# Designs tried in a protein design run: designed miniproteins, single chains, continued (3). Part 16

Each design is a single chain, and the fold is of that chain. pLDDT is the mean over its residues in the fold that is shown.

## One batch from the design tools (miniprotein)

Design m8532
Fold by ESMFold2-Fast:
Structure m8532 (fold): chain A 70 residues (1-70)
Amino acid sequence: MDPEELEVYSLIKEAYDILSSAGLVTEGNKLIQPVLDMIENGAPLEEVRKKALEALRKAKELAEEVRKKK
């Protein structure tokens, strides 16, 4: 098992946990699904990592927006 693959999976899990905790499960699934599809299609790990980091950043922004509206 490649430790770099585990790193990417950890980023995906972090993004999902953030969105789930904010009540954004459906948005989380839509944001994370493209990253999972890249992994399944055998995309280069570096590209998957970039996509996972982008998803994590967007997840944090969405959670903060929900928090600020209340």
Scores: mean pLDDT 79

Design m8533
Fold by ESMFold2-Fast:
Structure m8533 (fold): chain A 88 residues (1-88)
Amino acid sequence: SEEEKLKEKAKKEKEAYEKARERVERAIKLGEELAKQDVEEAQKALLEEAEKTAKEVIEEMTKIGSEAGGEALAERILAFAESLAKSM
């Protein structure tokens, strides 16, 4: 049914966000090693990885007919990465 399709879509959106969040968290751990040399370089690398992940999420969500959902997830990923960068 259409309702079942919407529930499956919501599940995929949640899974996409969690995977993207884990990817950004991995980038910050790598950035912490770079911060021993250059904090600004580490912050830039984290934000660039977040932007790349945000674009990939939009593309994947657009393929399943949820461009708006992809944009919302991308905003969450970017906000999360900006918060992490500020903590460095």
Scores: mean pLDDT 78

Design m8534
Fold by ESMFold2-Fast:
Structure m8534 (fold): chain A 83 residues (1-83)
Amino acid sequence: SENEELLKITSEGFRLLSDAVGGYVELERVSKDEKLKEEARKLLEEAGKYVARGNRDPSKAEEELEKARKKVEEIRRLAEEAR
């Protein structure tokens, strides 16, 4: 049903945002590089924008959530490299 599809999109979006925040918090824990933190903050903002777009337009949800996922992966990479 349409309601089940929307719930799935919302749940995936929430998971991606949770992962993005977690990666950003980890970066703040391991790094004192303000430029790197600013880069991660911008990636976090972009991930949020893509999740919001996917939630607003279910027909584009797959594309928008994939863009959000790539931003989450970039944040995680920055946190790993900062160790």
Scores: mean pLDDT 85

Design m8535
Fold by ESMFold2-Fast:
Structure m8535 (fold): chain A 82 residues (1-82)
Amino acid sequence: SSIDYLYLASIYVNEALSQLREKGLEKEAEEIEKELAKAGETGDVKEVAEALIEAAERLSKVEGVDQKLVEKAIEYAKKAKE
């Protein structure tokens, strides 16, 4: 279901955010979390999925973040939109 795919995407985004924090990029991680929280407030599956894709793309630009986590987050978020 779309909800299951959103949950999986959020797990991978949260793991990547954890890596961002380990690199000392706390403010960037907080900004991403705030954007995800705003999308969650809408209750719209597509808006949440799009926010997760945007978060994953932002995380992909950070050196040392595991790109496999980013790829899985985008994969599951895209499936949630279908």
Scores: mean pLDDT 87

Design m8536
Fold by ESMFold2-Fast:
Parts: sequence; structure tokens; C-alpha cells
Structure m8536 (fold): chain A 84 residues (1-84)
Amino acid sequence: MTEELIEAVLADDVDKVRELLDKYMAETGKVPFAIPKHSKLPVETILLLAGKIDVANVLSVAAARAKGFDEETANKIAEAILGK
């Protein structure tokens, strides 16, 4: 699931990202979102800088409704986008 979500984000597949986030939240109660204190840049900011505006918006909306954040998955998404 985590790898599938990362691939959908990298492909800018907004519909697939939305589907996977809904499923992820239903199963875990969490969203792959990094809070500023635990990352050099929030995943949302990295997505915006990469031009993935719709994916960034879907993630932000999901994060506002989530009971918690999966920072490890958020960091994996950020690293995949940055290529480091």
C-alpha cells in the first residue's frame, strides 16, 4: 500500500491518490503528512514545488480530517520526489 501510494503521487494520479488515501485513513486513521517540526519541508510544500498541486490539495484536505499522521510514509514520499 505505501509503495502504491508513492507511485500514484509520483505519477500525479489524483484519482488514485484520493482512492488510496481514503482506504489508508479507513484502515489506519492516519494520513502520510509530515509536520514542520519533523521534516526539512512539509510533504505538501514539496508536492507544490514539484508542480503536483492537485495531489498536494487532496493530501492537505485528508490531513485536516485525520486523527494522526504517518510521518515515515510522508518522508518516503518526500525523498522519492526529491530523488535523495
Scores: mean pLDDT 70

Design m8537
Fold by ESMFold2-Fast:
Structure m8537 (fold): chain A 81 residues (1-81)
Amino acid sequence: MEAELRIARRTAVELALAAGLSEEEAERLAELLLRLSLGEELSEEEREELLRLFKRVRENLSPETAAAIRARAAAEYEALK
C-alpha cells in the first residue's frame, strides 16, 4: 500500500514537472490528488487549486512525455507484484 502510494505521488510530481510546473506546485498537485484518492474531502479553495494545476498539466504535457512517465510507473507497479 505505502509503496503504491509513493509511486503514485512520484508519478504525479513527474507529470506536473514535465508540464512546466514548479517543484512546489508539483508537490501540491500530488498532495491534493492523493488526499482525494484516499477519500478525503477537499475544501472549495483546494478543489479550485487542484483544477487549476490539473488544467495546466493537461494543456502543457506532451502525449509522448506523459506516456513515457506512465510506462515507468506501470513498470514500478509491476515490480511490486
Scores: mean pLDDT 81

Design m8538
Fold by ESMFold2-Fast:
Structure m8538 (fold): chain A 86 residues (1-86)
Amino acid sequence: TEEKKKEIAKEAIEELEKLLEEGASAEEILEKALEALRKIAELLPDKYVPIAIGLMLRLIGLLLDGASAEEILEEAKEALEYLSEL
C-alpha cells in the first residue's frame, strides 16, 4: 500500500513535469495533480484524509489566486511527495 502511494506520486510528478514542458495550462496541471492526490487519498488511513483534502483545497486556491502552471506544479510535487509518505 505504501509502495503503491509512492508509485502513484512518482508517475504523476513525471507526467506533470512533461505536461509543463509541453506548455500545459495551470488548470490542466491542477486537474492532473488533483486526480493523483485523490488516488493516493483512497489508500490512506481515515485519520489522514483531512490532510489530503487540505492539500487539494490549497492547490485549488492557488489557481483561483492566479498562480502560474509552474507554481501549481511546484506545490503539487510537494503535496504528492508528502502524501505518499503518510
Scores: mean pLDDT 86

Design m8539
Fold by ESMFold2-Fast:
Structure m8539 (fold): chain A 67 residues (1-67)
Amino acid sequence: IEEEVEHGLSNLPEEEQEKLKNASLAEKLEAVIKFLEEKIKENSDNPVAVAIGQKEIEEFKELLKSL
């Protein structure tokens, strides 16, 4: 769980990662999900990127539910 969260965080901009250093695991997961949702909106014309992003969002939402 922590490993999956850290992996997701590594995809966020460095500035966002810094702000989340002291955040709870749930807050970190919510930030990763929000970031992925924004990326899907930016890449809506790329079906492969959208599909990958949607799968990652689903995985992180399942992790959030398990907390």
Scores: mean pLDDT 76

Design m8540
Fold by ESMFold2-Fast:
Structure m8540 (fold): chain A 64 residues (1-64)
Amino acid sequence: KHELQELYSQGKISREEYFSVFTKEEVDEIIAKAKEELKDASVSEQVARLITLSVEPLHFVKPP
């Protein structure tokens, strides 16, 4: 299930593309936690949070 990692390793996607999508497991984990925490919040708040996470997930340019 590491298809994104595989594509990046093969050079089929750019480094910028990989960083923008990040590790799906990490992004999915953060989104899932945000949804769980925001389940009691209004729909507009949930959407705003998910949009923020989608546009700028983790803000990493150069991972450690």
Scores: mean pLDDT 55

Design m8541
Fold by ESMFold2-Fast:
Structure m8541 (fold): chain A 75 residues (1-75)
Amino acid sequence: ATVVDKKSLYGVLLQYARDKGAPEEVIAAMEKAFKEGASVKELLDMLEQAGLIDASNIEVEEVDENTVRVRELPG
């Protein structure tokens, strides 16, 4: 599991999307959502709606308001 601040988690999710071959429109939408104060759940929902992830294979644990743990489950 990776322990990150919210901004770093945004970077991790953005890199994950790119690694999964997300189109530039999806990347731009994620950047806009993050700038508008979107939650980590909203960013994960965007990736799932784009067909890039199964959110059930990603665990997000809140450590505090600015820090989360992200773990991708095998499978």
Scores: mean pLDDT 72

Design m8542
Fold by ESMFold2-Fast:
Structure m8542 (fold): chain A 63 residues (1-63)
Amino acid sequence: SLDRQIRLLLTAMYASEGKRPPFVSEAEYQRLLPEAQAIADELGYDIVKMVGRVLLLVGEQVD
């Protein structure tokens, strides 16, 4: 789903900076992290960070 893809991208963006996103639980973070890292590896962290910033600009609030 779109929600899952957005959470994966934001998780990848935060993980690239060594952080857990505040909008996900610890259990969800652990489940998403391997797939999020795979996505970041495929697209590159630069692209993931850019996409994450765009998602934040459209009103998706993450701390």
Scores: mean pLDDT 68

Design m8543
Fold by ESMFold2-Fast:
Structure m8543 (fold): chain A 83 residues (1-83)
Amino acid sequence: SPAELEEHGREVGREEGRLLAEELGKTRPLSEEEARIIEEAYAEVLGEAGRRLALGEEVPDLRTLVEEAAARAAAALARARAE
């Protein structure tokens, strides 16, 4: 179902985001909040892609999805850091 593929996409995205946060943290330590922001951005992008795929909608290729997730993570981090 769309909900099942969305949840699967969110799980995959969250794991990919977690791995990226771990890698980025090797050069500059990230807070738990910053790591969560990266994880959630990836979860949202891949979850939406999964939902759309289940509905038979056209989905961007993996490269485009990863670029979108990275852009969302960067924007969310900028918002969290802008105090």
Scores: mean pLDDT 83

Design m8544
Fold by ESMFold2-Fast:
Structure m8544 (fold): chain A 87 residues (1-87)
Amino acid sequence: SEFEKLLEEFLKLAEEALPYLSEEERKQAQELIERMKEALKNKDYEEALKVAGELAELLLRSPGVPPELKERAIELMAKIQEAYKKM
């Protein structure tokens, strides 16, 4: 589905952002990435959307993450939310 495709793209973005996070933030991001992967595997789309939002908030508040990655996260989350509404 488009929703699953967008979440997979978001997972790739989150992995690109990992080197820019502090050690503690990176640990939190990795835990959220694993929760999102598990939710997708189980087709728990509500949990996947919730975890994606938490991961996006972490990336957006992290001072080390480049502005380009933050802009991509915002755009991708908007597309994810729209795809979810159409399910």
Scores: mean pLDDT 88

Design m8545
Fold by ESMFold2-Fast:
Structure m8545 (fold): chain A 88 residues (1-88)
Amino acid sequence: GEAEARAAGEAGVEMARLAGESKTAEGQAGGVIGAMGAGLSAALAGRRAGKPELAEQAGEQVLKGGEEAGTEEARRAGEAALRMARGG
């Protein structure tokens, strides 16, 4: 439920950070894919709890974390996570 959505958001922030900090294409791609997976996990947790707003909150947390990391790849990872959290 809420705890699962929060954990997904926290994991997504770390993945977005990894996308921004990685010096290899594989590390950057892994961070983006990981952030997308976190967004999907948040979407599923929100649906199971009957509170889709929890997924939106987690996705927005990942986007904010990506933006704060200050790189294009981190921001892209955050945007991808939010899209997945919204059911995209």
Scores: mean pLDDT 85

Design m8546
Fold by ESMFold2-Fast:
Structure m8546 (fold): chain A 60 residues (1-60)
Amino acid sequence: APSTEQRVALFAAIASGEASRDPRAVAEEVGLSVATVRAYVRDLSLLKGVMEALRELGLK
């Protein structure tokens, strides 16, 4: 499993858009596989979709 430090670095790269733009470079930088980086990007995209749906329902 990724370390806490690796996950923090990965989440920062996802927030900046770098992980979506160049998942291979981010994987190399944080010491994870490209598959792991892509899995986290996918899961956060699903969460963003849920948050957007909640916003449309008038929830802040």
Scores: mean pLDDT 75

Design m8547
Fold by ESMFold2-Fast:
Structure m8547 (fold): chain A 99 residues (1-99)
Amino acid sequence: SAAAEAARRRAAALELLARAEEYLQKGKDFYNAGDIETAKEYLGKAGKYAIAAASLVGDELAEEVARRVEEAARLFDDMEKAIEKMEETLRYVREAVEA
């Protein structure tokens, strides 16, 4: 049924979002340890998984999330702001998936 397909897509999106949250946490941990290059790599992975999660819900959500991920990447010279923007982005994806 359409409802069962929607439930399966939502479950898959939540699994991808959980991976994005794990990568964001690793990014924060490496930033706190002073490894900025590795922190940026993990933020990039968090963004990719967030876009993948959004894509399972819909194209419009995926496009908005991709835009927010790009904004976070543009803040890579200010890692605290980049992390904050990624945290906001993952929260936005979670709320949209649960809607």
Scores: mean pLDDT 88

Design m8548
Fold by ESMFold2-Fast:
Order: structure tokens, then sequence, then C-alpha cells
Structure m8548 (fold): chain A 85 residues (1-85)
């Protein structure tokens, strides 16, 4: 979480509260894992790859893996995510 917070503060401060609330909700079980939540985290993963933030890439990869275990992802998203591992 610390790496994700630092990444969002630096590159996407307007998403900080939304993304942290989402991640905390997923971890506490108060927010259901959804395709929409996976798409948001995947977009951030692509940005972290482009910006060469390895710690954020590792964290977002783990979160997306956990969501994919619970929710069937769209074919294109699942295929692209698999290539990033």
Amino acid sequence: LAALRAFLERYAPHLLERVLALVEGLLSGTTAPTVENAELLYGLLLAAVVLDDQATVALLTRLLEAIAAQVPLPEHLAATFALLR
C-alpha cells in the first residue's frame, strides 16, 4: 500500500482517495471485486509500467491476481494481464 500511495501522490493525486478506498474495501471485504475495479487497477498498472515504478507494478499485479481469482475478467484484459506477469 505504501508504494501505491506514493505512486498516486506523485502521478495521479486526483485518484488517491478513490483508489485507496477501493483497495481498503477489497482487503476488508466491504467492496466486491468487480470487472470495473479490475479495469481501474489495470489502467494504473499500465501507467506504473510506463513510468518504471517496479514496486507499484508488483503491488498492482498481486491485487489484480486476487481479483481475477474471484471474478472472470474480459478476455482482452485477462490476456494482456497474463503477458505482464
Scores: mean pLDDT 72

Design m8549
Fold by ESMFold2-Fast:
Structure m8549 (fold): chain A 57 residues (1-57)
Amino acid sequence: GSLDLAIEQALEFGEKHPEVLPYVREGVERARQAPTPEAGFQALAESVRKALEVLKS
C-alpha cells in the first residue's frame, strides 16, 4: 500500500544519511504499529522532519 511505499522511501533516505537513520527507524516502527494509515503517515512525516532538522544543524 501507499504507507508501505512511504516506509521504504524513508528507510532509503535513512540509509543515505546514517547520522539520521535512528530517527527514521523510530518513525518507521511507529508507522508499522500505528492503528490507521493516517497515523502511520503522521509518524513517518514527524521522523523525516526531525532528520531534516539534524541535517540542517
Scores: mean pLDDT 82

Design m8550
Fold by ESMFold2-Fast:
Parts: sequence; C-alpha cells; structure tokens
Structure m8550 (fold): chain A 58 residues (1-58)
Amino acid sequence: APSPEELLREGQRLEAEGRRLLETEPSKVAYAIGIILRGIGLKFDAALKTGDFSLLSE
C-alpha cells in the first residue's frame, strides 16, 4: 500500500496540475476539476491512514 507521504505528495501534485489547467485551458475545466478532486482524495486517504487531518490544508 502507498505510504501517507507518497499519497500526500501525489495529492499535492495533482492539485497543482489541476489548478494550472483550470487557469490555462478553459476547455478542460471539467478534467481540471476532476484531477483536483482526485488530489484532495489522496490527501484525505493520507489523513485517514495517519489520523492527521492537517494534511488536508496542504
């Protein structure tokens, strides 16, 4: 299973990528939102595994 550290890093990466797409590619807004939500989901999974919900605040 992925470590909480790996989940946090991947979640942060996806959020950053989605935010960039949201600003630069308006035709891909739905996709950008999808990957932002996926990133948040990974951070939530890390928080659940560690009991540390401060991980959700980046």
Scores: mean pLDDT 80

Design m8551
Fold by ESMFold2-Fast:
Structure m8551 (fold): chain A 74 residues (1-74)
Amino acid sequence: TVEEKIRELKEYLEEVEEKLKALTDKAEQIALLQETVRTVQEVLREILAQDKEKGEEAAKWADKKLLEMGKIVQ
C-alpha cells in the first residue's frame, strides 16, 4: 500500500542517516548520499503514481531529510 511505501521510505532514510554518521570517509559519504537520492526518487515516483496528495507530502518530507543528511557530509 501507499502507507507501507511511505513507512518503508522513512525507515530507509533513518537507517541511511545512521550509516552516513558512522562513515569516516567523505567519498563514501558522498557515494551513499547520491545512491540514497536515486532510491528516494524511484520510491516517490511509485507513491505519486498511486496517491498524488500523499506523494507530494512524502516528497516534501524526504527533501527536508535529504537536506539534513547533506549537512552531515560537510
Scores: mean pLDDT 84

Design m8552
Fold by ESMFold2-Fast:
Structure m8552 (fold): chain A 116 residues (1-116)
Amino acid sequence: SSSLTPEQEEVILEHLEEIARAAAEATGLPAPPRAESIEEALEQILAMARAIEPRYPRLSRMLIYFARNLLPSVEEMVKKGREMGLSEEEILESLRETLEFAAERIKEALEEERAA
């Protein structure tokens, strides 16, 4: 709450919702309800990873790694951006691009495991 702007939190939350929805669709799980916070969204992804582990152990590990490392990575990115004198808008755009790339990579991995 102290390091992220509301706009950064919303962008993170939207992409976490997209990842959770894609994981649910690929694995036959019910779609998760909309999370009220980033922490809740990450807990939903971790719960989903645990649920799919018996059928998709590699994918489960990928989702756990992503969920555990997302907030520290984002906080470091925001901190470095501010130290470099980037505007909040420039930091937000970099964050959006990074999260979009991560979401697409996870979706690709989900589709590949589902097809196997």
Scores: mean pLDDT 81

Design m8553
Fold by ESMFold2-Fast:
Structure m8553 (fold): chain A 99 residues (1-99)
Amino acid sequence: MSPEEAYKKAVELVNSDLSPEELKEAIIELLGSLKDEEAKLAALEGIFEAAEREPDRERREAALEAAREAALKYIEDVTKATAVVLRAIGLLLDAELAE
């Protein structure tokens, strides 16, 4: 799967009508199915972009938690994995602080 295809598929998953639990599982499975690190990073970018536009808080949080878990499990470059994890945590904290 190309990086562009991985990005598009990730965006489609977040924009789907899956439950928070199903969305988290589907994201982790998508990242696990990708062999190329650039495709994995593109999919994670798609998840972050779509999650920022997700109106359902529980689905948004599930997508961000799935991105964090998938990055730790499937991104081989520790620096890139750390950057993804920090971005996910930052977005989760912003959601909590936006009262």
Scores: mean pLDDT 81

Design m8554
Fold by ESMFold2-Fast:
Structure m8554 (fold): chain A 98 residues (1-98)
Amino acid sequence: SVEEELKKNFEKSKVSEEEKLKIAEEVAKEVKELERMIESGELEELSPLEREMAKAIVELDAERAREAAEREQGPEVGELARKMVEMVKLMLKYLEEK
């Protein structure tokens, strides 16, 4: 997964600025793809709370994504939201702590 790959690269003692930029671009690409899927209606089978969570992730609002996951109270939805929130946090860390 993108999150696991980001963590693995963070732990490498010889991660160059080029590697960090590449990772940030890949994560941003996946977030943009999710945004396009929301706009196209490809996620029409998602629940309203799952759509709210996806919207929050695209807006890079990790706190709002977490709140949406807590309201759903579903185990699968909770795991997905948690994983996506962690991914967004890692992406923001790469972009803001450059």
Scores: mean pLDDT 56

Design m8555
Fold by ESMFold2-Fast:
Structure m8555 (fold): chain A 100 residues (1-100)
Amino acid sequence: SMADKRQKALEELNRVGRESRQRLEELEKQYGRTKEVILEVAEEWLKRVLEVVKKYLPELEDEVRKMAEETMERLKKAETPEEAEQILDEGLLRILMLVL
């Protein structure tokens, strides 16, 4: 059912989020809290998010791709690691709200 697909998408998005935040923490411990580290994690995280949406909610694929691309463009223009993290969090929240 559509409800079952949405639930599975949310479960996988939560898993991707946990793993991506853990990866961010590990890279920040090794290289410091830099914009480059956040961009690397964000690119992989948003790619994984798009694959989950493509698998379970293909009708949302184009909108999520657009939101992910806009988030990456904003991230590249961020002046500080703090701004980059806020932009990433906002972009991910918007995608999550679209899937809900």
Scores: mean pLDDT 90

Design m8556
Fold by ESMFold2-Fast:
Structure m8556 (fold): chain A 57 residues (1-57)
Amino acid sequence: GAAAEDAELERGLARARELLAQGQAAASLTGAHDVLKRWPDNPEARALLEEARAALR
């Protein structure tokens, strides 16, 4: 249901943010990409994906 999907979204975003904060840019990139596969229009996931990509350059 929607509540479970919202919880999965928030958990995915939180995990990707934590990985990026720990310097695990490749793992954060994968996490943000997985969130975007389910929620392609999510602006936080798009921002995290770009931040992780920038950290890998």
Scores: mean pLDDT 81

Design m8557
Fold by ESMFold2-Fast:
Structure m8557 (fold): chain A 88 residues (1-88)
Amino acid sequence: SEKEKMRKKFEELATKAAEAIDTPEMYDIVLEAVKLAKNKQERIEVARTILQKVAEYSKKHFPSVEERKKMLAKAAKAIQKAIDEVEK
C-alpha cells in the first residue's frame, strides 16, 4: 500500500538521519522525513523513530553518557525545528 511505502521511506530516512548525526546534513534529512507525515500523529511517530535510531547509533559510536545525551538533544532540536517548519 502507499502508506506502507511511505513508512519504508521514513524508516530509511530515520536511519540516514542517525548516521548523519552532528553533521550539517542532519537537518535536511530530518525535514524530509517529517514532510512524509500527513498529520500531527504521524509527525509524532516519525519523531519517535528518528530519536530511536539516533539513540541506537549513539550507543554504538559514542563512549560517554554525556556525548549520547548531547546527540539526542541535537536530534530533538532538529526534529522540533522541522515540525515547526512543516506546521507553519
Scores: mean pLDDT 82

Design m8558
Fold by ESMFold2-Fast:
Structure m8558 (fold): chain A 82 residues (1-82)
Amino acid sequence: MRVLETEAVLEGNTLTAKSKLYEDGKLVAEASFTEEVPLSVEEAKKLLEEASATPPPEGVEVKIEYKEEGDKLLIKVTRTEK
């Protein structure tokens, strides 16, 4: 079983994200990055809503959560693969 957890913050044009990959309950990979992205908070919200509305493939579960805090968008994505 594979679980990918990603927490990200979008503020202005800067996306800061941290991802953790678990295989069979063990942390096997961790990555952090900061990138400039040409996305507004409103555009990012639209993409997240479209992603949430898309059915995942068989054996895959995806949970997308986001929260606006002022000019920041806090994003959490959990993908579970059986």
Scores: mean pLDDT 80

Design m8559
Fold by ESMFold2-Fast:
Structure m8559 (fold): chain A 90 residues (1-90)
Amino acid sequence: MKLSEEEFKKKLEEAKKILEDKSKPLAEKTNAIGVILELINQEGWREEIGEALLSVAKKLSEAEKRLVKAFIVPLLSEDDAKKLTELLDE
């Protein structure tokens, strides 16, 4: 089911804020990654999702980076997967 633009932006922004907040427990950050995965599965890959993931990539723990590589990167085009993987490996 396609989300409204307002709902999409709210869900993406809240997930981004959780992933940027180093005080949040792993469970909340795992749920935030799950929200992004749900958005990709429902709406497809969008520039806003790419921008959000790139902005938080360096703030992710090694465990969170592995979750993104395992579940999100395989859903991307080869070019987008390469860009995100390069940032996660820095």
Scores: mean pLDDT 76

Design m8560
Fold by ESMFold2-Fast:
Structure m8560 (fold): chain A 75 residues (1-75)
Amino acid sequence: MHEALRARAVELAKRALDRLVAEGRITPEQAEILRGLLDAGVPLTPANVARALGLSRATAQRIVDALGEEVLRLL
């Protein structure tokens, strides 16, 4: 059952990333990088997002918070 739960979580996160791009909160290029992390099984923590996008920890935290809000809107 872990595979099904992981697949669902990744699907919701990718949909949330698409919504963040549509809302202008992140760029399409940033969303592509974050989708790559999800496909590689890397969790979208503020530290991982900051490292992948070359952003400050505070900016990455805002992206992670916005991603969580969009996931809740999709539920």
Scores: mean pLDDT 81

Design m8561
Fold by ESMFold2-Fast:
Structure m8561 (fold): chain A 110 residues (1-110)
Amino acid sequence: DLDEKIEETAEKILSVLTDEDIKYIENSFNGPGVSEEVKNLSLKEKIKYILRALLDGGQVALDIALPEEDRRLPEIVLDLALYPETSPKLKLSDEVKELIYNFIRENYKP
């Protein structure tokens, strides 16, 4: 079940987050086009949102085509979709990146 895999991966990510990882996640959810409902998600629900959004390549592609002020996805989702794991744009610890990229590789089936 995809929902169970998202839950398990989010719990693993939560267990290894640094203070810098948390700041990057929280700041990324404050984009002008991001809804108040999404902005007000708990840290765990934000991580689950990121994982689910990354599996929706159509949603990511549509959001990238919008002006920055109209983008609905948190910046971290777009950063993870557009930039290689080694990019300085990805202000996440290596352990968190590995968990996210392994999740995408195992669960993304276009």
Scores: mean pLDDT 82

Design m8562
Fold by ESMFold2-Fast:
Structure m8562 (fold): chain A 69 residues (1-69)
Amino acid sequence: MRYLLVVHNVHGSMAPALVDLLRSLGLEASIVKNPGYGDIVIEVEGTREQVERAAERLRSLGLDAEVIE
């Protein structure tokens, strides 16, 4: 299933590293929105459990991340 993962208040240069991290966790990930600074929106494809674990991993790194269905 497809989900949106939003990472708030980050520099847009982080987008490739975020995608690489999500892919390393077994998710397919694509940038939907990158304003250069602000909220990066990433479309992810996987199970809800995988996406929630990825969001928690980003939060553990000090990022403000949320999952939108």
Scores: mean pLDDT 83

Design m8563
Fold by ESMFold2-Fast:
Structure m8563 (fold): chain A 55 residues (1-55)
Amino acid sequence: SEMDKKMIDAGVLTAQKLSIENINVMKELYKRFLEPELAEEVTRALDEIIAKKKS
């Protein structure tokens, strides 16, 4: 839904300011609140942010 997409977009923006540990907590929360397909999409975006932080 449009609301789910806005929630994902807000989470991704927030994750850029968080530690890797806190981003992993966000991944677990999204897996519980979103449908599996949307959780997979947001997890992919969060993993990309984690990769950037490790570089």
Scores: mean pLDDT 78

Design m8564
Fold by ESMFold2-Fast:
Structure m8564 (fold): chain A 108 residues (1-108)
Amino acid sequence: KKEEEIKKLEELYRKHLRAFDEAVQKVIDAMKKSIEETKKAYEELLKLMDQGIAEFDKLMEESKYDEIRELALSYRLNFEILKYSFKRWVDEKIKEMEKKEQEAKAAA
């Protein structure tokens, strides 16, 4: 039943969004500690996002319903956009942290 597959896909998407939110909070917390911890938390976030993308790719390949494939593709693209946007933001934040560390060392 197509409607049942849609509901399962929506719940899978919500599950991955919750995991993403938790991983984002870990990255933000790591930024308060060190650049090294930030990089580690960010790598874990990327792994979680790649897992979500892979699951949506599998659903697109395996589903016989066009609507399910289109929904899975939409969710996959949303995760790729989030991954790209978050990568840019983290790269900028790490650069700011490195600049502040250099300024602190120059002042010492």
Scores: mean pLDDT 83

Design m8565
Fold by ESMFold2-Fast:
Structure m8565 (fold): chain A 87 residues (1-87)
Amino acid sequence: QLERLREVERALREAVEEFERRFGAPEAAERLREYALALIRKAEEGVRRGEALEDSALETALESARQLPAAITEADIPELLEALAAL
């Protein structure tokens, strides 16, 4: 599950970079990156303590991260953060 969390982290970094490029909101992109990475780190610490993540939660987080730059506006950021917090 750590490998899958790393995949979510990579997808998120790529998605936030593309979001910043498309919408030109560097402060919003940086806040999103910082907060989202903190949630991923919290999940990673849980896995290291022996807590199991649900596969559905991991898939939802990965999908939400990948969809961010395609058709999602700044208003959809809370949905991504909720998906990550569910990890």
Scores: mean pLDDT 68

Design m8566
Fold by ESMFold2-Fast:
Order: structure tokens, then sequence, then C-alpha cells
Structure m8566 (fold): chain A 80 residues (1-80)
């Protein structure tokens, strides 16, 4: 339903905001924060165009994975 897709959109927005906050607290480069924002914005546009709840969930899950991987890689490089 449209309401379920809107809920998925809200959850992805909240996830992105918390991840950006963590990245800022860890003093990760602005380039990493900008890339996280870009991944999230692209996924949110795709979720709005999703025809099914399952498609919206897949888009959100992929975006979360890509953002978390980027965050973890940046965090590991900072520890060098």
Amino acid sequence: SKKEIEEIEKELKEFTEELIKLAEEKNLPQEVIDKIKEISEKALKEIKEAKTVEEAKKIAAKAREEMVNLYNEALEKKLE
C-alpha cells in the first residue's frame, strides 16, 4: 500500500540521519557524508516510484547496505 511505502521512506530517512550523525561524530571526511546523502537521495526517489511494497523494501535494504559499507570502509581508513 502507499502508506507502507511512505513508512519505508520515513525509516530510510531516519536511518540516513543517524548514520550521518555517527559519521560526523567520528570526524569522517565530508566526501563520505556527501556520498551517504547521495545514496539515500537516489534510493528515496526510487522508493517513491516503486509499484510494490516488496520493491520499496529491496531498494531501502540495498541503500542501507551501500551506506553502511561506505561508512565502515571510511572508518577503517581513518584508523590507518
Scores: mean pLDDT 87

